# Designed miniproteins, single chains, continued (3): the designs that were tried, part 59

Each design is a single chain, and the fold is of that chain. pLDDT is the mean over its residues in the fold that is shown.

## One batch from the design tools (miniprotein)

Design m10030
Fold by ESMFold2-Fast:
Structure m10030 (fold): chain A 71 residues (1-71)
Amino acid sequence: MIDEAEVVRALGDMYFALGKIAFERGDYETALELFKKALELYEQARALGDPRADEDIERVKSEIEEVEKKL
């Protein structure tokens, strides 16, 4: 279970990083899609018991809000 949470969180980190790259390039539509995927993965990691997922969820929600301001 802990290993599954870590894997899911790592996938969330990958989507989050791709989302930040898209955002910095001005591809706000792609950034929004990638951040939403990261959010779903971090919420899964939280449900699986990863204690760091709450902080990751807050970060992704903040980034989604910034992207929505650009659309």
Scores: mean pLDDT 84

Design m10031
Fold by ESMFold2-Fast:
Structure m10031 (fold): chain A 72 residues (1-72)
Amino acid sequence: MELTLTAPNGETVTLELPESLTDEQKARLQALAAAGGSGDQLGTLIVTETGQPLSEAQQAALRRLSRLRGEA
């Protein structure tokens, strides 16, 4: 399933996540992204909540999110 995360700068990125992810887990990811959480923090939370390693597409989306917030 797809989840859209919104950065503090208003930019959005879409992540492909397991369909088994709960609404509470989705809300935690969205809240962390909105609070300016780093790509590493978001990646750690995704791995913790899903029990699966990050896909290449997820890693690329998180790198883009960090870059759009002015993080290299």
Scores: mean pLDDT 73

Design m10032
Fold by ESMFold2-Fast:
Structure m10032 (fold): chain A 80 residues (1-80)
Amino acid sequence: MVTVTVTAPDGTVFTVTFPADAPEGYVADALSDGEVVGRAAVVHRGETTVTLLIGSDLLGRGYGATVPLDGGGQATETGA
């Protein structure tokens, strides 16, 4: 299992946990401050990175992030 932390442009911090071998289309819960606030989907698998699309129904927002594998990854959102 890989746990990654993603910081959104508004300062909201999301924590997502998924299997390291998660394929494109895999969906996991996105947590903020220990609460489930949305879901994260694997939209692209690179050799050493995974691109996630994080959608939050509670917050009405969507965020994209690319995270390194095996590093306990920190992800920086690319601002739209």
Scores: mean pLDDT 69

Design m10033
Fold by ESMFold2-Fast:
Structure m10033 (fold): chain A 68 residues (1-68)
Amino acid sequence: MPALPPVASEIARLKSQMDAQGVSEEERKKKLKELALKHGFPEEVAEKIANAPTAGEAVDIVLDYLRS
């Protein structure tokens, strides 16, 4: 199976960890956007990642950008 890039696995893990901790949806979006920006994603892509309803969709956005 194709391996996930480190940034994709970090985003998925952060989203899952925040969900388990009961972090608010607004705060989850903020932290995901900050993480994406730290990894050098453009603001437009970081917003898409932050607004993804599931960790799987967030990973798909990351992979789409990296494989473009």
Scores: mean pLDDT 78

Design m10034
Fold by ESMFold2-Fast:
Structure m10034 (fold): chain A 67 residues (1-67)
Amino acid sequence: MKLSDEEIEANVLIVAFATLLTSARNAGDEELAKRYEEALKWLIDQLEAGTVDVEAARARYRELVAE
């Protein structure tokens, strides 16, 4: 099994988004949970399509953390 640098970074970001989503759900913050869920689904969809834009994913993560 072979992981590219992009796949490794994408998997790290998936874990990061999933952690943010779980935290928001546990806090009862429905608005933040929805934002994190949308970002996580977007990243998963990119990986399933066989392509991922790591820079776009990092930008999305920065936007979410800034909230």
Scores: mean pLDDT 76

Design m10035
Fold by ESMFold2-Fast:
Structure m10035 (fold): chain A 69 residues (1-69)
Amino acid sequence: KEKLLELVRKFLTNEKKLSPEEVDKVIAYLEKLINGDFTEEERQALEDFINKHMTEEDLKKLSEESKKL
């Protein structure tokens, strides 16, 4: 869990060049999803964020990195 969130933070910061505020917001959504406190509105917001900022290639890279954890 901890290493996965760190991996996502590094990816969003270094590869996607997002602001610290945007990175913190995404990490907060992922923490809520992991804890089961995730609402329908938060799910939609995260899905919209992924569609806007993540390409199919980005998702493949993140998946490969997560397998190394």
Scores: mean pLDDT 74

Design m10036
Fold by ESMFold2-Fast:
Structure m10036 (fold): chain A 135 residues (1-135)
Amino acid sequence: DFRIEHKASEEELEEVVNIVLAAFHLQGITDLETVLRVVEVAVEVLKTLSIFLQEKAEEISDEILENATRSLLANEQIPGVPKEKQVPLVVFVALLLLKYKIDPERFREEIERRFPTFVPSEEEIEKARELLSKI
């Protein structure tokens, strides 16, 4: 069964959710359903890699995540996301979940909780832009 053991602090979880929501805002994605679809695809990519997730997260390169994402998205498109943004956004979410050791269920719940009132700061937008540029 796919799982990331939740090791992130509450503060780290909030920061990562804010950065992810800022990244979606930066890409013009403003509806919760589309945000959650991208998160679902990121989780499905991580399930594909699940055998090695906890022990070898540092060995999972951006290229491995990109290749797994492209393979999954070859069969399905994410409605509401521009074609050229689909792979980068999925990889971005997947990398943050792995890097910060965030349980996908906890992440989804925090997104749903914060999304209705979320307005990104300039700093959060800049951080999201910087992180997206590295993918």
Scores: mean pLDDT 79

Design m10037
Fold by ESMFold2-Fast:
Structure m10037 (fold): chain A 86 residues (1-86)
Amino acid sequence: HMSADASAEEVIAWMEEQLKTVRDPEILSDLSLILLAVQVLSKQAPGSRVIDLSGTPLEKLLGKSSLSLNELVAEVEKLLEKDKQL
């Protein structure tokens, strides 16, 4: 499990590792979109822990216009748990 207050780089490394274990193509697609958002954040705002989801497909998927890295990790863990139950 990712620790609280993880950096964007730590979340990226963790997500890349987790994506190797995903079996469901739909969950893989959702996680890949989330990974892309974290990668963009890391590149555009190094050290930021908040992702602006406004106007993106992730706003609808996650139900929020902005999300902390801790909240994003929790959403990723929910998707990974759902995949493991298949």
Scores: mean pLDDT 75

Design m10038
Fold by ESMFold2-Fast:
Structure m10038 (fold): chain A 64 residues (1-64)
Amino acid sequence: SREEAITSFLEHLSTILDEETVEKLRKEMEELAKDPSLTTTQILARGLALSSEVLLEEERKRKA
């Protein structure tokens, strides 16, 4: 279920993020998933935060 939740989350992100960015997020979240002290929700929340930062950084570059 943990691996399935991460995969489903990344599939949804692939509709708005490029494949390269999704692959980087996948690797980050898979590394977090190796830590048994982290819940699935915490891993998904971190993935969301990282994807939001990528989108905000791209917007900043566009305005510069």
Scores: mean pLDDT 78

Design m10039
Fold by ESMFold2-Fast:
Structure m10039 (fold): chain A 60 residues (1-60)
Amino acid sequence: SAAGLAAARALGALYRERGSVTLEEAVEILLSHGLPRELAERAARLFLEDGSAAAALLLT
């Protein structure tokens, strides 16, 4: 979705800028882009383990 793409790009940009992102920060960013909490939490956890898998989830 467009929201998922925007959320993925924002999260990736923050990670590149700061070198680290906490789970709480990742969830907050995803929620701010309109994702449901359950999806945001799942995507945030996945991002910290495997960024490419998180991107695939957010781009569906």
Scores: mean pLDDT 75

Design m10040
Fold by ESMFold2-Fast:
Structure m10040 (fold): chain A 75 residues (1-75)
Amino acid sequence: AADARAQELVRRAEELLKKMIESAKKGDIDTARKYADELRRLADEAEAQGLHLASSVARRMYEKAEKAIKEAEKK
């Protein structure tokens, strides 16, 4: 059953990344940071549950989120 949970977490991480990038592109940095924080929490939750692959995917998405936010903050 861990596989179904891992799939759900990865899918949720993908949606959070999309929303975060969209918010950052609009200059809505506060909303982008909220989605990035949710991505980080999701990665930590996956790791705590032993879902190492899902955690790694979510962490990679969080890194992309941080990069996009930094680029948006330069405007």
Scores: mean pLDDT 80

Design m10041
Fold by ESMFold2-Fast:
Structure m10041 (fold): chain A 55 residues (1-55)
Amino acid sequence: MLDEKARAKIMEMRRLLNLPVTGEYDEAARLAIRALQRLNGLEDDGVPDEALREA
């Protein structure tokens, strides 16, 4: 499940990675989430959670 804050971070990561900027939870979004999780020292499972939202 993506809240608006997680979606905004995903869109920003997509923009930085030169991916289509959308709020959808698709394969590209999973890659962006994993990259963001790794940068914040979180487990890179591709699932947005409260820890990712706070990062």
Scores: mean pLDDT 64

Design m10042
Fold by ESMFold2-Fast:
Structure m10042 (fold): chain A 75 residues (1-75)
Amino acid sequence: MIKLSKEEKKEIAKKMLELDKDKDGVISLRELVEAVYEVTGIHVTSSEELKELFDIFDLDKDGKITHEELKSLLE
């Protein structure tokens, strides 16, 4: 089970915004995993950890992480 502090969540959100090269306003699972690794050093290797991470940042529970949701975490 991945436990993230409030500060780690903000840093991961910031990193995901930097990694989003598609400019479509939606963050991919690949970008999420890379951001988590770069900020925390955690290698996400299980689907359970991926789901937990995605659920943390998917505020609307629509299966997508948007730039708007990430920016709300940075306030």
Scores: mean pLDDT 73

Design m10043
Fold by ESMFold2-Fast:
Structure m10043 (fold): chain A 57 residues (1-57)
Amino acid sequence: MAEERRRELERKRRELAREIADKLFDVAVDISADWLARGKRVDLSADERAALAALAA
């Protein structure tokens, strides 16, 4: 019984963690884009900025 409950909780935790991670990633991309648009200096190389833009596409 404990094993079934533990397995269910672990699965639920992984599903929630992935969902939260995906949402946080989208928010982080939006915030980074907004900071760049406002003329904020972000210490990102041209390659890093290109990679971030590609991830947002």
Scores: mean pLDDT 67

Design m10044
Fold by ESMFold2-Fast:
Structure m10044 (fold): chain A 96 residues (1-96)
Amino acid sequence: MEEKLKKMEELKKKAIEHAKEGVETGSKESIEKAREHLHELAELSLDDEEAESVKGLADYLTEALYEAAKKSKEAAERVLEALEKLAEEMIKKGKE
């Protein structure tokens, strides 16, 4: 579904943009927006049971990102890479 794929890619882009903004500014609101977009991506790309598990992982990683950003940009970048990989895996499963 071409429209579904476009929506999944848009949600990934918005999630990562907000996550990066949260790291750069220290904004909890930006990190929360990243979490919300990752939840919407999981709901769109996965079945209900798998979506709930992945939402839990997204919650864990976004909290880890917020805490890492307070300590070091290098630590935050590693968590951000994990979030981007999680979003990529959701899109891959959504294509199947």
Scores: mean pLDDT 84

Design m10045
Fold by ESMFold2-Fast:
Structure m10045 (fold): chain A 123 residues (1-123)
Amino acid sequence: MSEAEWLRMMRLVLETLEELAPEFYEKLMKRLGVTKRASEMSDAEILNFVVRYVADELGLSVEEVRKNYSTVEIIEMFFRMLMAELGVSREEIDAVLAAGDEARLRALVERAAARLRELEAKE
């Protein structure tokens, strides 16, 4: 996938979470100080969000992350970290990334959101 295709897929992931797991989405956005909806974000804003998330998770600065990793590697790390936080298995993540298919990626995020809603319903 191109960088632009990866950023489009990350926007789709965030939009799907906003729709299907709004409480998780709001906490995620608040953590990084983002007030815009994913649908209102530019590719540059999506990339900045992704880099900041990875930097925060790794305990590194944004500059160190950008120095040590390519844009595609950062986006893949973001997706893996986010899906893991949603309780998705490494095997499911690897299968979706290998396919490069938007429909499979959306289906994975929808399943993850449904699982999160079930956990929230259990109080």
Scores: mean pLDDT 79

Design m10046
Fold by ESMFold2-Fast:
Structure m10046 (fold): chain A 114 residues (1-114)
Amino acid sequence: MEAYQEGARAGLGGKEGPKGPKGAALSVEAGAGVGAVGGGSGGASGSPEAVKAGAKATLDAAKGAELLGGKEGAEEGKKLAQEAADSGEPGKKGGERVAEGASRAAEAGIEGAS
């Protein structure tokens, strides 16, 4: 886990933008964004596979948020993403769960990194 934090600090240091905790939060936000887009698109298109793919991205974002110290919100995001992955339901249920989980993960990442 320490190698992840050091790697994130070093990697984001090369960019023009937030560094340290804020830079790490942006990395989690990217994963959550993929989850939200995948879940929303999957739901709209009626694709269970797209919903599951979005749920996986959201789970990865939630794990990143937990590593940044946003444990409480990260666990909530994991639960929502796991429910979506397990159900595989297209449409409102699957897409909404993935998008909600992604939002929770992003918020937890920002809070933990801040």
Scores: mean pLDDT 56

Design m10047
Fold by ESMFold2-Fast:
Structure m10047 (fold): chain A 80 residues (1-80)
Amino acid sequence: KSLKEITENNLKNALKALEEGDLVTAQVAAHEAVKTAKEGVERGELPEEVYKYAKKALDAIRAGDAKKAKEYLEKALEAL
């Protein structure tokens, strides 16, 4: 699997978990998306915006801000 595909799947899993109210699963998936997005940026395979928005989404999930988390997950997916 490409880093783009792995990052996309983790972002989608985070969004689904967030919509289901499963904040633990959302945080785990968002954290994995941040890690794969960072690696993709370092390899020149992904735009920096994917990593920036994935990080903001993870921070929002940790803060319990579901609305902001959803907005940032959607922006990260758009940047892919």
Scores: mean pLDDT 88

Design m10048
Fold by ESMFold2-Fast:
Structure m10048 (fold): chain A 64 residues (1-64)
Amino acid sequence: SMDEEALRLGERLVAGLREGLKHHGDLALRIASRDLGVPLGVIRAALRGDREATLRLGRRVLET
């Protein structure tokens, strides 16, 4: 389903964000928030394992 595809993309994006956070700190999250047009709180929720936040990130990638 589209939601399963979005979730997989969101999980991959979250993995990349964790790597960026290790190397660039909070700056990586601010850049992602700007580029995806998603609130920083949603990005932080996805990093904490929130499924709905991860799905929202994946849906945004599919829309771009």
Scores: mean pLDDT 86

Design m10049
Fold by ESMFold2-Fast:
Structure m10049 (fold): chain A 92 residues (1-92)
Amino acid sequence: MAVTEEAIRRFREMAEEENLDEASREAVERAVERLREEGISRENTRRAIEEYLANRDTDPERALTAAFVVAIMSLTEEGEKIVREAREEIAK
C-alpha cells in the first residue's frame, strides 16, 4: 500500500474538519505535491523540519508548507519517530 497516499488522505480529512483558511489550504496542496514527488523517508522528514526552522521567521508561507509536510509525515509510524528525535535534539 502507498503509505504516503494514506497519510495525505487522513490529513485532508482532518483539515476539512478544522475549516482552514485559504492560505493554509494552499500550503496543504503544496505539501501534498512535495510528498508525492519526494515520498516519506528519514531524509525527507528531517529536511522538512530543517526547512521549517530555517524559514519560520523569514518566509512564513514556506515555513507553513514545511510544517504541513512534517504534520502529514507524522501520521506515519516512521515519520512520527523522526519528528520526536528531531525535537529532542533541538531541546538540547
Scores: mean pLDDT 76

Design m10050
Fold by ESMFold2-Fast:
Structure m10050 (fold): chain A 60 residues (1-60)
Amino acid sequence: SAAEEAAARADAAGAASVAATAGSDQKMLNARKAENREEAAKAVLSDPRAAAGAAQMSGA
């Protein structure tokens, strides 16, 4: 039945959420690498020298 299938999917989602939380260390390593690349790009934009240079050229 649709209700039984919906309940099964809800249970599966709950189990997946618990498993994701328990395995956060493994997922954190992958996320940390992706975040490192994003943070490096953000750091360049947040660098006063780089930001000032870019703004000055754009403003000219």
Scores: mean pLDDT 66

Design m10051
Fold by ESMFold2-Fast:
Structure m10051 (fold): chain A 61 residues (1-61)
Amino acid sequence: MLTEEERKLVIEAAKKALDLNLTDEQLSRFFQRIRDAVNSGDLEKLKEELEQMLKEMEKEA
């Protein structure tokens, strides 16, 4: 279902989210946003959303 590039981005983002020791609610929200971006079918939007989310989480960690 995901392209190879999309899978790579999602895996990298998921690993980083787990390393940040997020709560179950934060993780659920994070994966919902990823799913919404993937479902849009826009790889550029997915990349931008993931980069922004990772920067936001990194600042809060």
Scores: mean pLDDT 72

Design m10052
Fold by ESMFold2-Fast:
Structure m10052 (fold): chain A 94 residues (1-94)
Amino acid sequence: MSAEDYLKKGEEYFEKGDYEKAVEYYEKAVKLLKEEKASDKEIGKALLNLGQSYARLGKKEEALKYFEEAKKLFEKAGDEVSVSAVTSAIEGIK
């Protein structure tokens, strides 16, 4: 299964409200994207989705960890729109 397949499954489960399954598939996607040396922006997006899934589960510390990692990658990529999005996510759970 590709990283794209895992991202699609993570999104499907997130939309269904199955946040535990969303976490499972987004974690698999993040791992594979990192192994494949995907772009900082692609890894950042997957980490943002993973953090959102943890936030929905009430796992605030895990959500913050992944949001902060995503923010660093978006900053490195120069993606100010995604930096703003992840900053809002961080402020929403602090």
Scores: mean pLDDT 88

Design m10053
Fold by ESMFold2-Fast:
Structure m10053 (fold): chain A 65 residues (1-65)
Amino acid sequence: DESARLVRASLLASGFPEEVARLVTEVYRYSIENNLSKEERRQLLAERLRAAGYEEYVPEVVAMV
């Protein structure tokens, strides 16, 4: 949706890799569909980024969501 596109555009504009922006967008969409709390979203995002090899981006990305 438009919110997911804006999140992705913001991350790319901030210099994050395309893969990181994609993962954040997917987790954001999943969290809305499953009614996750902001804290649950942050935890899921950290786990997904770490599993994909982007652990170094976790603190910055988690602060943005």
Scores: mean pLDDT 79

Design m10054
Fold by ESMFold2-Fast:
Structure m10054 (fold): chain A 78 residues (1-78)
Amino acid sequence: MKKEYEYKGESEVKAEVEETEESIKIKRKSKSPKAKTAEVEWTFETEDEDGRKMRAEAKRKSDGEKGTSEEEAVLTYL
């Protein structure tokens, strides 16, 4: 099921969560005058509330010139 969240203040944030039987995908886009140009990726293991093992892969890309940031995370059930 797909769920969308929005917040507007000093920064404008939109988040989208897509959950399937195999994975949870989280996408977040934001606009902020304090954004810095950066790109980072990381991978880690986590567990859900029920102790089910998940692999998390996350990527963040920010553009300070445009004041935008995009984050994408994929959590895959093991």
Scores: mean pLDDT 71

Design m10055
Fold by ESMFold2-Fast:
Structure m10055 (fold): chain A 82 residues (1-82)
Amino acid sequence: MKEITIVINATEAKSDPEKAGEEAREKTKKALKEDGATVEVTVGKEALGYVVNAVLEVLKEASEEVAKSAIKNLKIIDKKAE
């Protein structure tokens, strides 16, 4: 299986945590089905933990090795408010 790279762009804009988490879940599930991909999600800082947890939940159902690899490749980018 190819490694999955996850990039989370944290912004100061308001986000719906449930919607952001669901989008992250869908993207992660698609990456797992396609034998690896880059998953990119943009989320408000207040919802960041929800998105991270949603991604980790999906990875738990794949394999421990895939989950560990994805965590190592997890990038959280702090975006400035414009």
Scores: mean pLDDT 71

Design m10056
Fold by ESMFold2-Fast:
Structure m10056 (fold): chain A 85 residues (1-85)
Amino acid sequence: ALSAEELQKIKKIFDEQIAELSKTFSDEEVTKLKAAMDNALMAMARSPSLEEGRQRALEAAEKVFDKKTVEIFKEIMDKVLKEMS
């Protein structure tokens, strides 16, 4: 499982991305992305690895969100992996 420090770092990355996206995207689009990120953080907290958590989060997002939202979310998750490496 990920440590509390690692989860806090991921949350900070998500919060930063939401702040930046809020400048360009509609409130509805930002709300969907925030929901995807909150679900991803929960999945990563319960997963044995960051990569497994990312995969589970993407699978869940693909079932609920449209392709555009999923692509943006995937880019954010890729940024999380890069920053956590």
Scores: mean pLDDT 77

Design m10057
Fold by ESMFold2-Fast:
Structure m10057 (fold): chain A 70 residues (1-70)
Amino acid sequence: KPLTLEEVAERVRKLRESIPLTTDKEKQIEILNKFVEELRELKARATPEAQEYLDSLIEFVKKKIEELKK
C-alpha cells in the first residue's frame, strides 16, 4: 500500500514538528541530515505524486544544509 500525498504531507508535518531548535551549526546539520534520511524513507513508500513533493522538499533541505556549512 503506497503512501498518498495526503498521508505523506501529514507524516512530514509530524517529522517537522519533532525537529529541535539549536544554535550549534554542527548539531543543526546533523538534525537536517537525519530529516533528509527520514524523507527518503517516506519516498520509498510513496505514490509518484508524493515522491515529486518529497524530492522538492529533500532538495530544499539539502540546500539549507549546504548554506549552514559555509
Scores: mean pLDDT 82

Design m10058
Fold by ESMFold2-Fast:
Structure m10058 (fold): chain A 70 residues (1-70)
Amino acid sequence: SKVEELEKEIKKSLADGKNEFEFPASTDVLTIAKAIQRVLGEDVPLSFTFERKGDKLVVTILNAPESVEL
């Protein structure tokens, strides 16, 4: 599913020390939010911002963990 694909991408990027992600502007923000929640865990408050910049959606995770398991 798209949520599982985004979860893997987000996990890898967070493991690389990145907390900002670019997606196509057509990407569903709720799908991104679900993927982030799956990475951080349901007990962790979800905090992020998003900004549409032309053909891109820029998402920043404000409470990114120091490390994630890949």
Scores: mean pLDDT 74

Design m10059
Fold by ESMFold2-Fast:
Structure m10059 (fold): chain A 67 residues (1-67)
Amino acid sequence: SAEEEIEKLKKQLEELQKELDSLQERLAELQADPAADPEEIALLQASIKRTQQQIEELQKKIKELEE
């Protein structure tokens, strides 16, 4: 059913949000370190952007199933 699928997608959304939080925490740590590699910071920012996009896609899919 659509309701069951929505519940599964919401669980996946929660897992992605936890991963996003972890990536943002690591980025904050690197940004606070003057010896941090700028390339590593750039790669983390790219990973954060990609994870945010995946979250948005899941949110849109959930809304479509609710309608």
Scores: mean pLDDT 86

Design m10060
Fold by ESMFold2-Fast:
Parts: C-alpha cells; sequence; structure tokens
Structure m10060 (fold): chain A 85 residues (1-85)
C-alpha cells in the first residue's frame, strides 16, 4: 500500500494528467501548424515528466517525484500560455 505522502503525489499526478488531456484536446483545434507543433512538444515533455514522477513515487523517491511534477507543471503552463495567445 502507498504511504499518505505517496498517495498525495499520485493524486497530483492524476490531476496533471487530466490537465494534459484537456490541453491536448485544445491543441487539436489549432489551425497554425507552428503553434500546434510547439504545444504538442510541450505536452509530450510534460507526459515524460509525469511518467518519471509516477516511477519515482513507486520507488519511494519523493524528492525526485516532486522535481518531475514541477517540470510537468512548467511545461503544461507554457503550453496553455501558447493556446491563450
Amino acid sequence: SLTPEQLDLEVEIALLEIRVAITRKAASKLTDPEVKEKVNKLIDEAIKHLERARQAVRDGNLEEARKHLEEAKTKIDEAVKLLES
């Protein structure tokens, strides 16, 4: 069973995965291919960080998990900013 701290991080990962899904759906409606490519690249980088965060949680490396969550948040925020431009 997960510790309470691991469970909290798994919930945060799940919420960010929902944000990624919403952002990807919004990106699919973009007509500018250059902006679409930039947004999709940021989404792909965010997904890689979320996968690393989940693995770190499972390995009990909570510091590494938090680092990857912050990187994922940064990439999602950059993608959203491009969508709102």
Scores: mean pLDDT 89

Design m10061
Fold by ESMFold2-Fast:
Structure m10061 (fold): chain A 86 residues (1-86)
Amino acid sequence: AAEEEQLARQKALAEAELPSVDSAIATEPDPEFRAILEELRAAAEAFLAAVENKDKEAAAKALEALNEAWGRYLRYVVDRALERRK
């Protein structure tokens, strides 16, 4: 039961973030950052598809990939912010 609530929460977060990611991809001039955003988009889509198919094992694997993609995105954003502040 708790695992279904966690998956529903993660699904809601992924769905809420996708429009911002799509907007960022459309407006991002940096090809390296665009590639990171596209990877994040693909990972989120794979996770949402696994949740819709009610495949808990696939959803768990896709969530790991989504978390790794979020980690890469956050590291890049932090590095860019530090560059701009110096």
Scores: mean pLDDT 77

Design m10062
Fold by ESMFold2-Fast:
Structure m10062 (fold): chain A 88 residues (1-88)
Amino acid sequence: MKLTTVEIIAYFESKEKAELIGLALEDALKLLSETESVEVSVEEENGLAKLTIKAKFKNLETAKEVAEKIKKALLEEGALEVEVKITE
């Protein structure tokens, strides 16, 4: 089966905020039947908190829908910048 990889990178001013949203998104993604794997990390970069989410999905359409929802949620939670990459 060909998996679709979604990589989302978001920057926050608050490390605590990045860690909390990252944990919530990891738990939510693990509950989706279409999700094969999830990896979430938070690092400090140039005085900002860098949240990285890497998830593999069983199909492209679900990957696109979930990526867009996550991007919107991150922006609503105060992310300064959000980058999304989808690879088949």
Scores: mean pLDDT 84

Design m10063
Fold by ESMFold2-Fast:
Structure m10063 (fold): chain A 99 residues (1-99)
Amino acid sequence: MEEILEEIERKNKEDPELAKARELSMRAGQLTRQAQQQAQQGNPSAQRALDEVDARVSPLADQAEAILAQDPDNPENRKKALELITEALETAIEILEAA
């Protein structure tokens, strides 16, 4: 059990920023699905939250994709893209949790 925890910690240490982004992505995905369901049921607050996510988050995601498309093997580009994705996910969670 301790060996398994060490392996998990080692994977997190190798890419802790990616691990954080994955956790945020799971949370954002759950909140987005809930907001989409509520919007389909006619909840105007859920629709406004989704509209705000599109307005504030999409530009950050588009920038991250553009950086990766230029040179996906460049570690600096991957780092910048991951930082933008993390900011986008944190912003989406804040908007959706406030809805």
Scores: mean pLDDT 74

Design m10064
Fold by ESMFold2-Fast:
Structure m10064 (fold): chain A 74 residues (1-74)
Amino acid sequence: SRFDTLKALLVGEVTRELREMLAAGVPREEMRRALDERIAVQLAGFQAQHGLSAAQVAELRATAEATLDRLLAE
């Protein structure tokens, strides 16, 4: 579905940006703040472009945050 595609895109973007920041030597605390902000911007864009419900936005946010927490815990 379109929603599942957006979820996969968001997870992929978060993972890519985190890895780029790690390669650049960005401190973990700064990476987390930057990625949290990036997630918020991406979700606002997806909601505006695709007419997502509040529940869909919440699910995407939870998925992105879980991905970020998991990768930063490594």
Scores: mean pLDDT 83

Design m10065
Fold by ESMFold2-Fast:
Structure m10065 (fold): chain A 72 residues (1-72)
Amino acid sequence: MSEEAKKLVEEFKKKYPDTAIIPKDMKEVREGDVVPVTIEDIKEALKAGLKGTALVSKSDTPDAELEVTGFI
């Protein structure tokens, strides 16, 4: 689960070096928040073309969670 999510994020980063992934509830998240992001959310964000995105990085947790590092 988390490993596959990290794989998708890395594939996306390779194509877009300044990668931003939208967490499911990006509207109310803050920098430093750990957001539960599923592989489905990542796929949907990629398909949507990442309008009004939050910058996220992979978390150290074994679950598919990403930490919000900023906003665009």
Scores: mean pLDDT 49

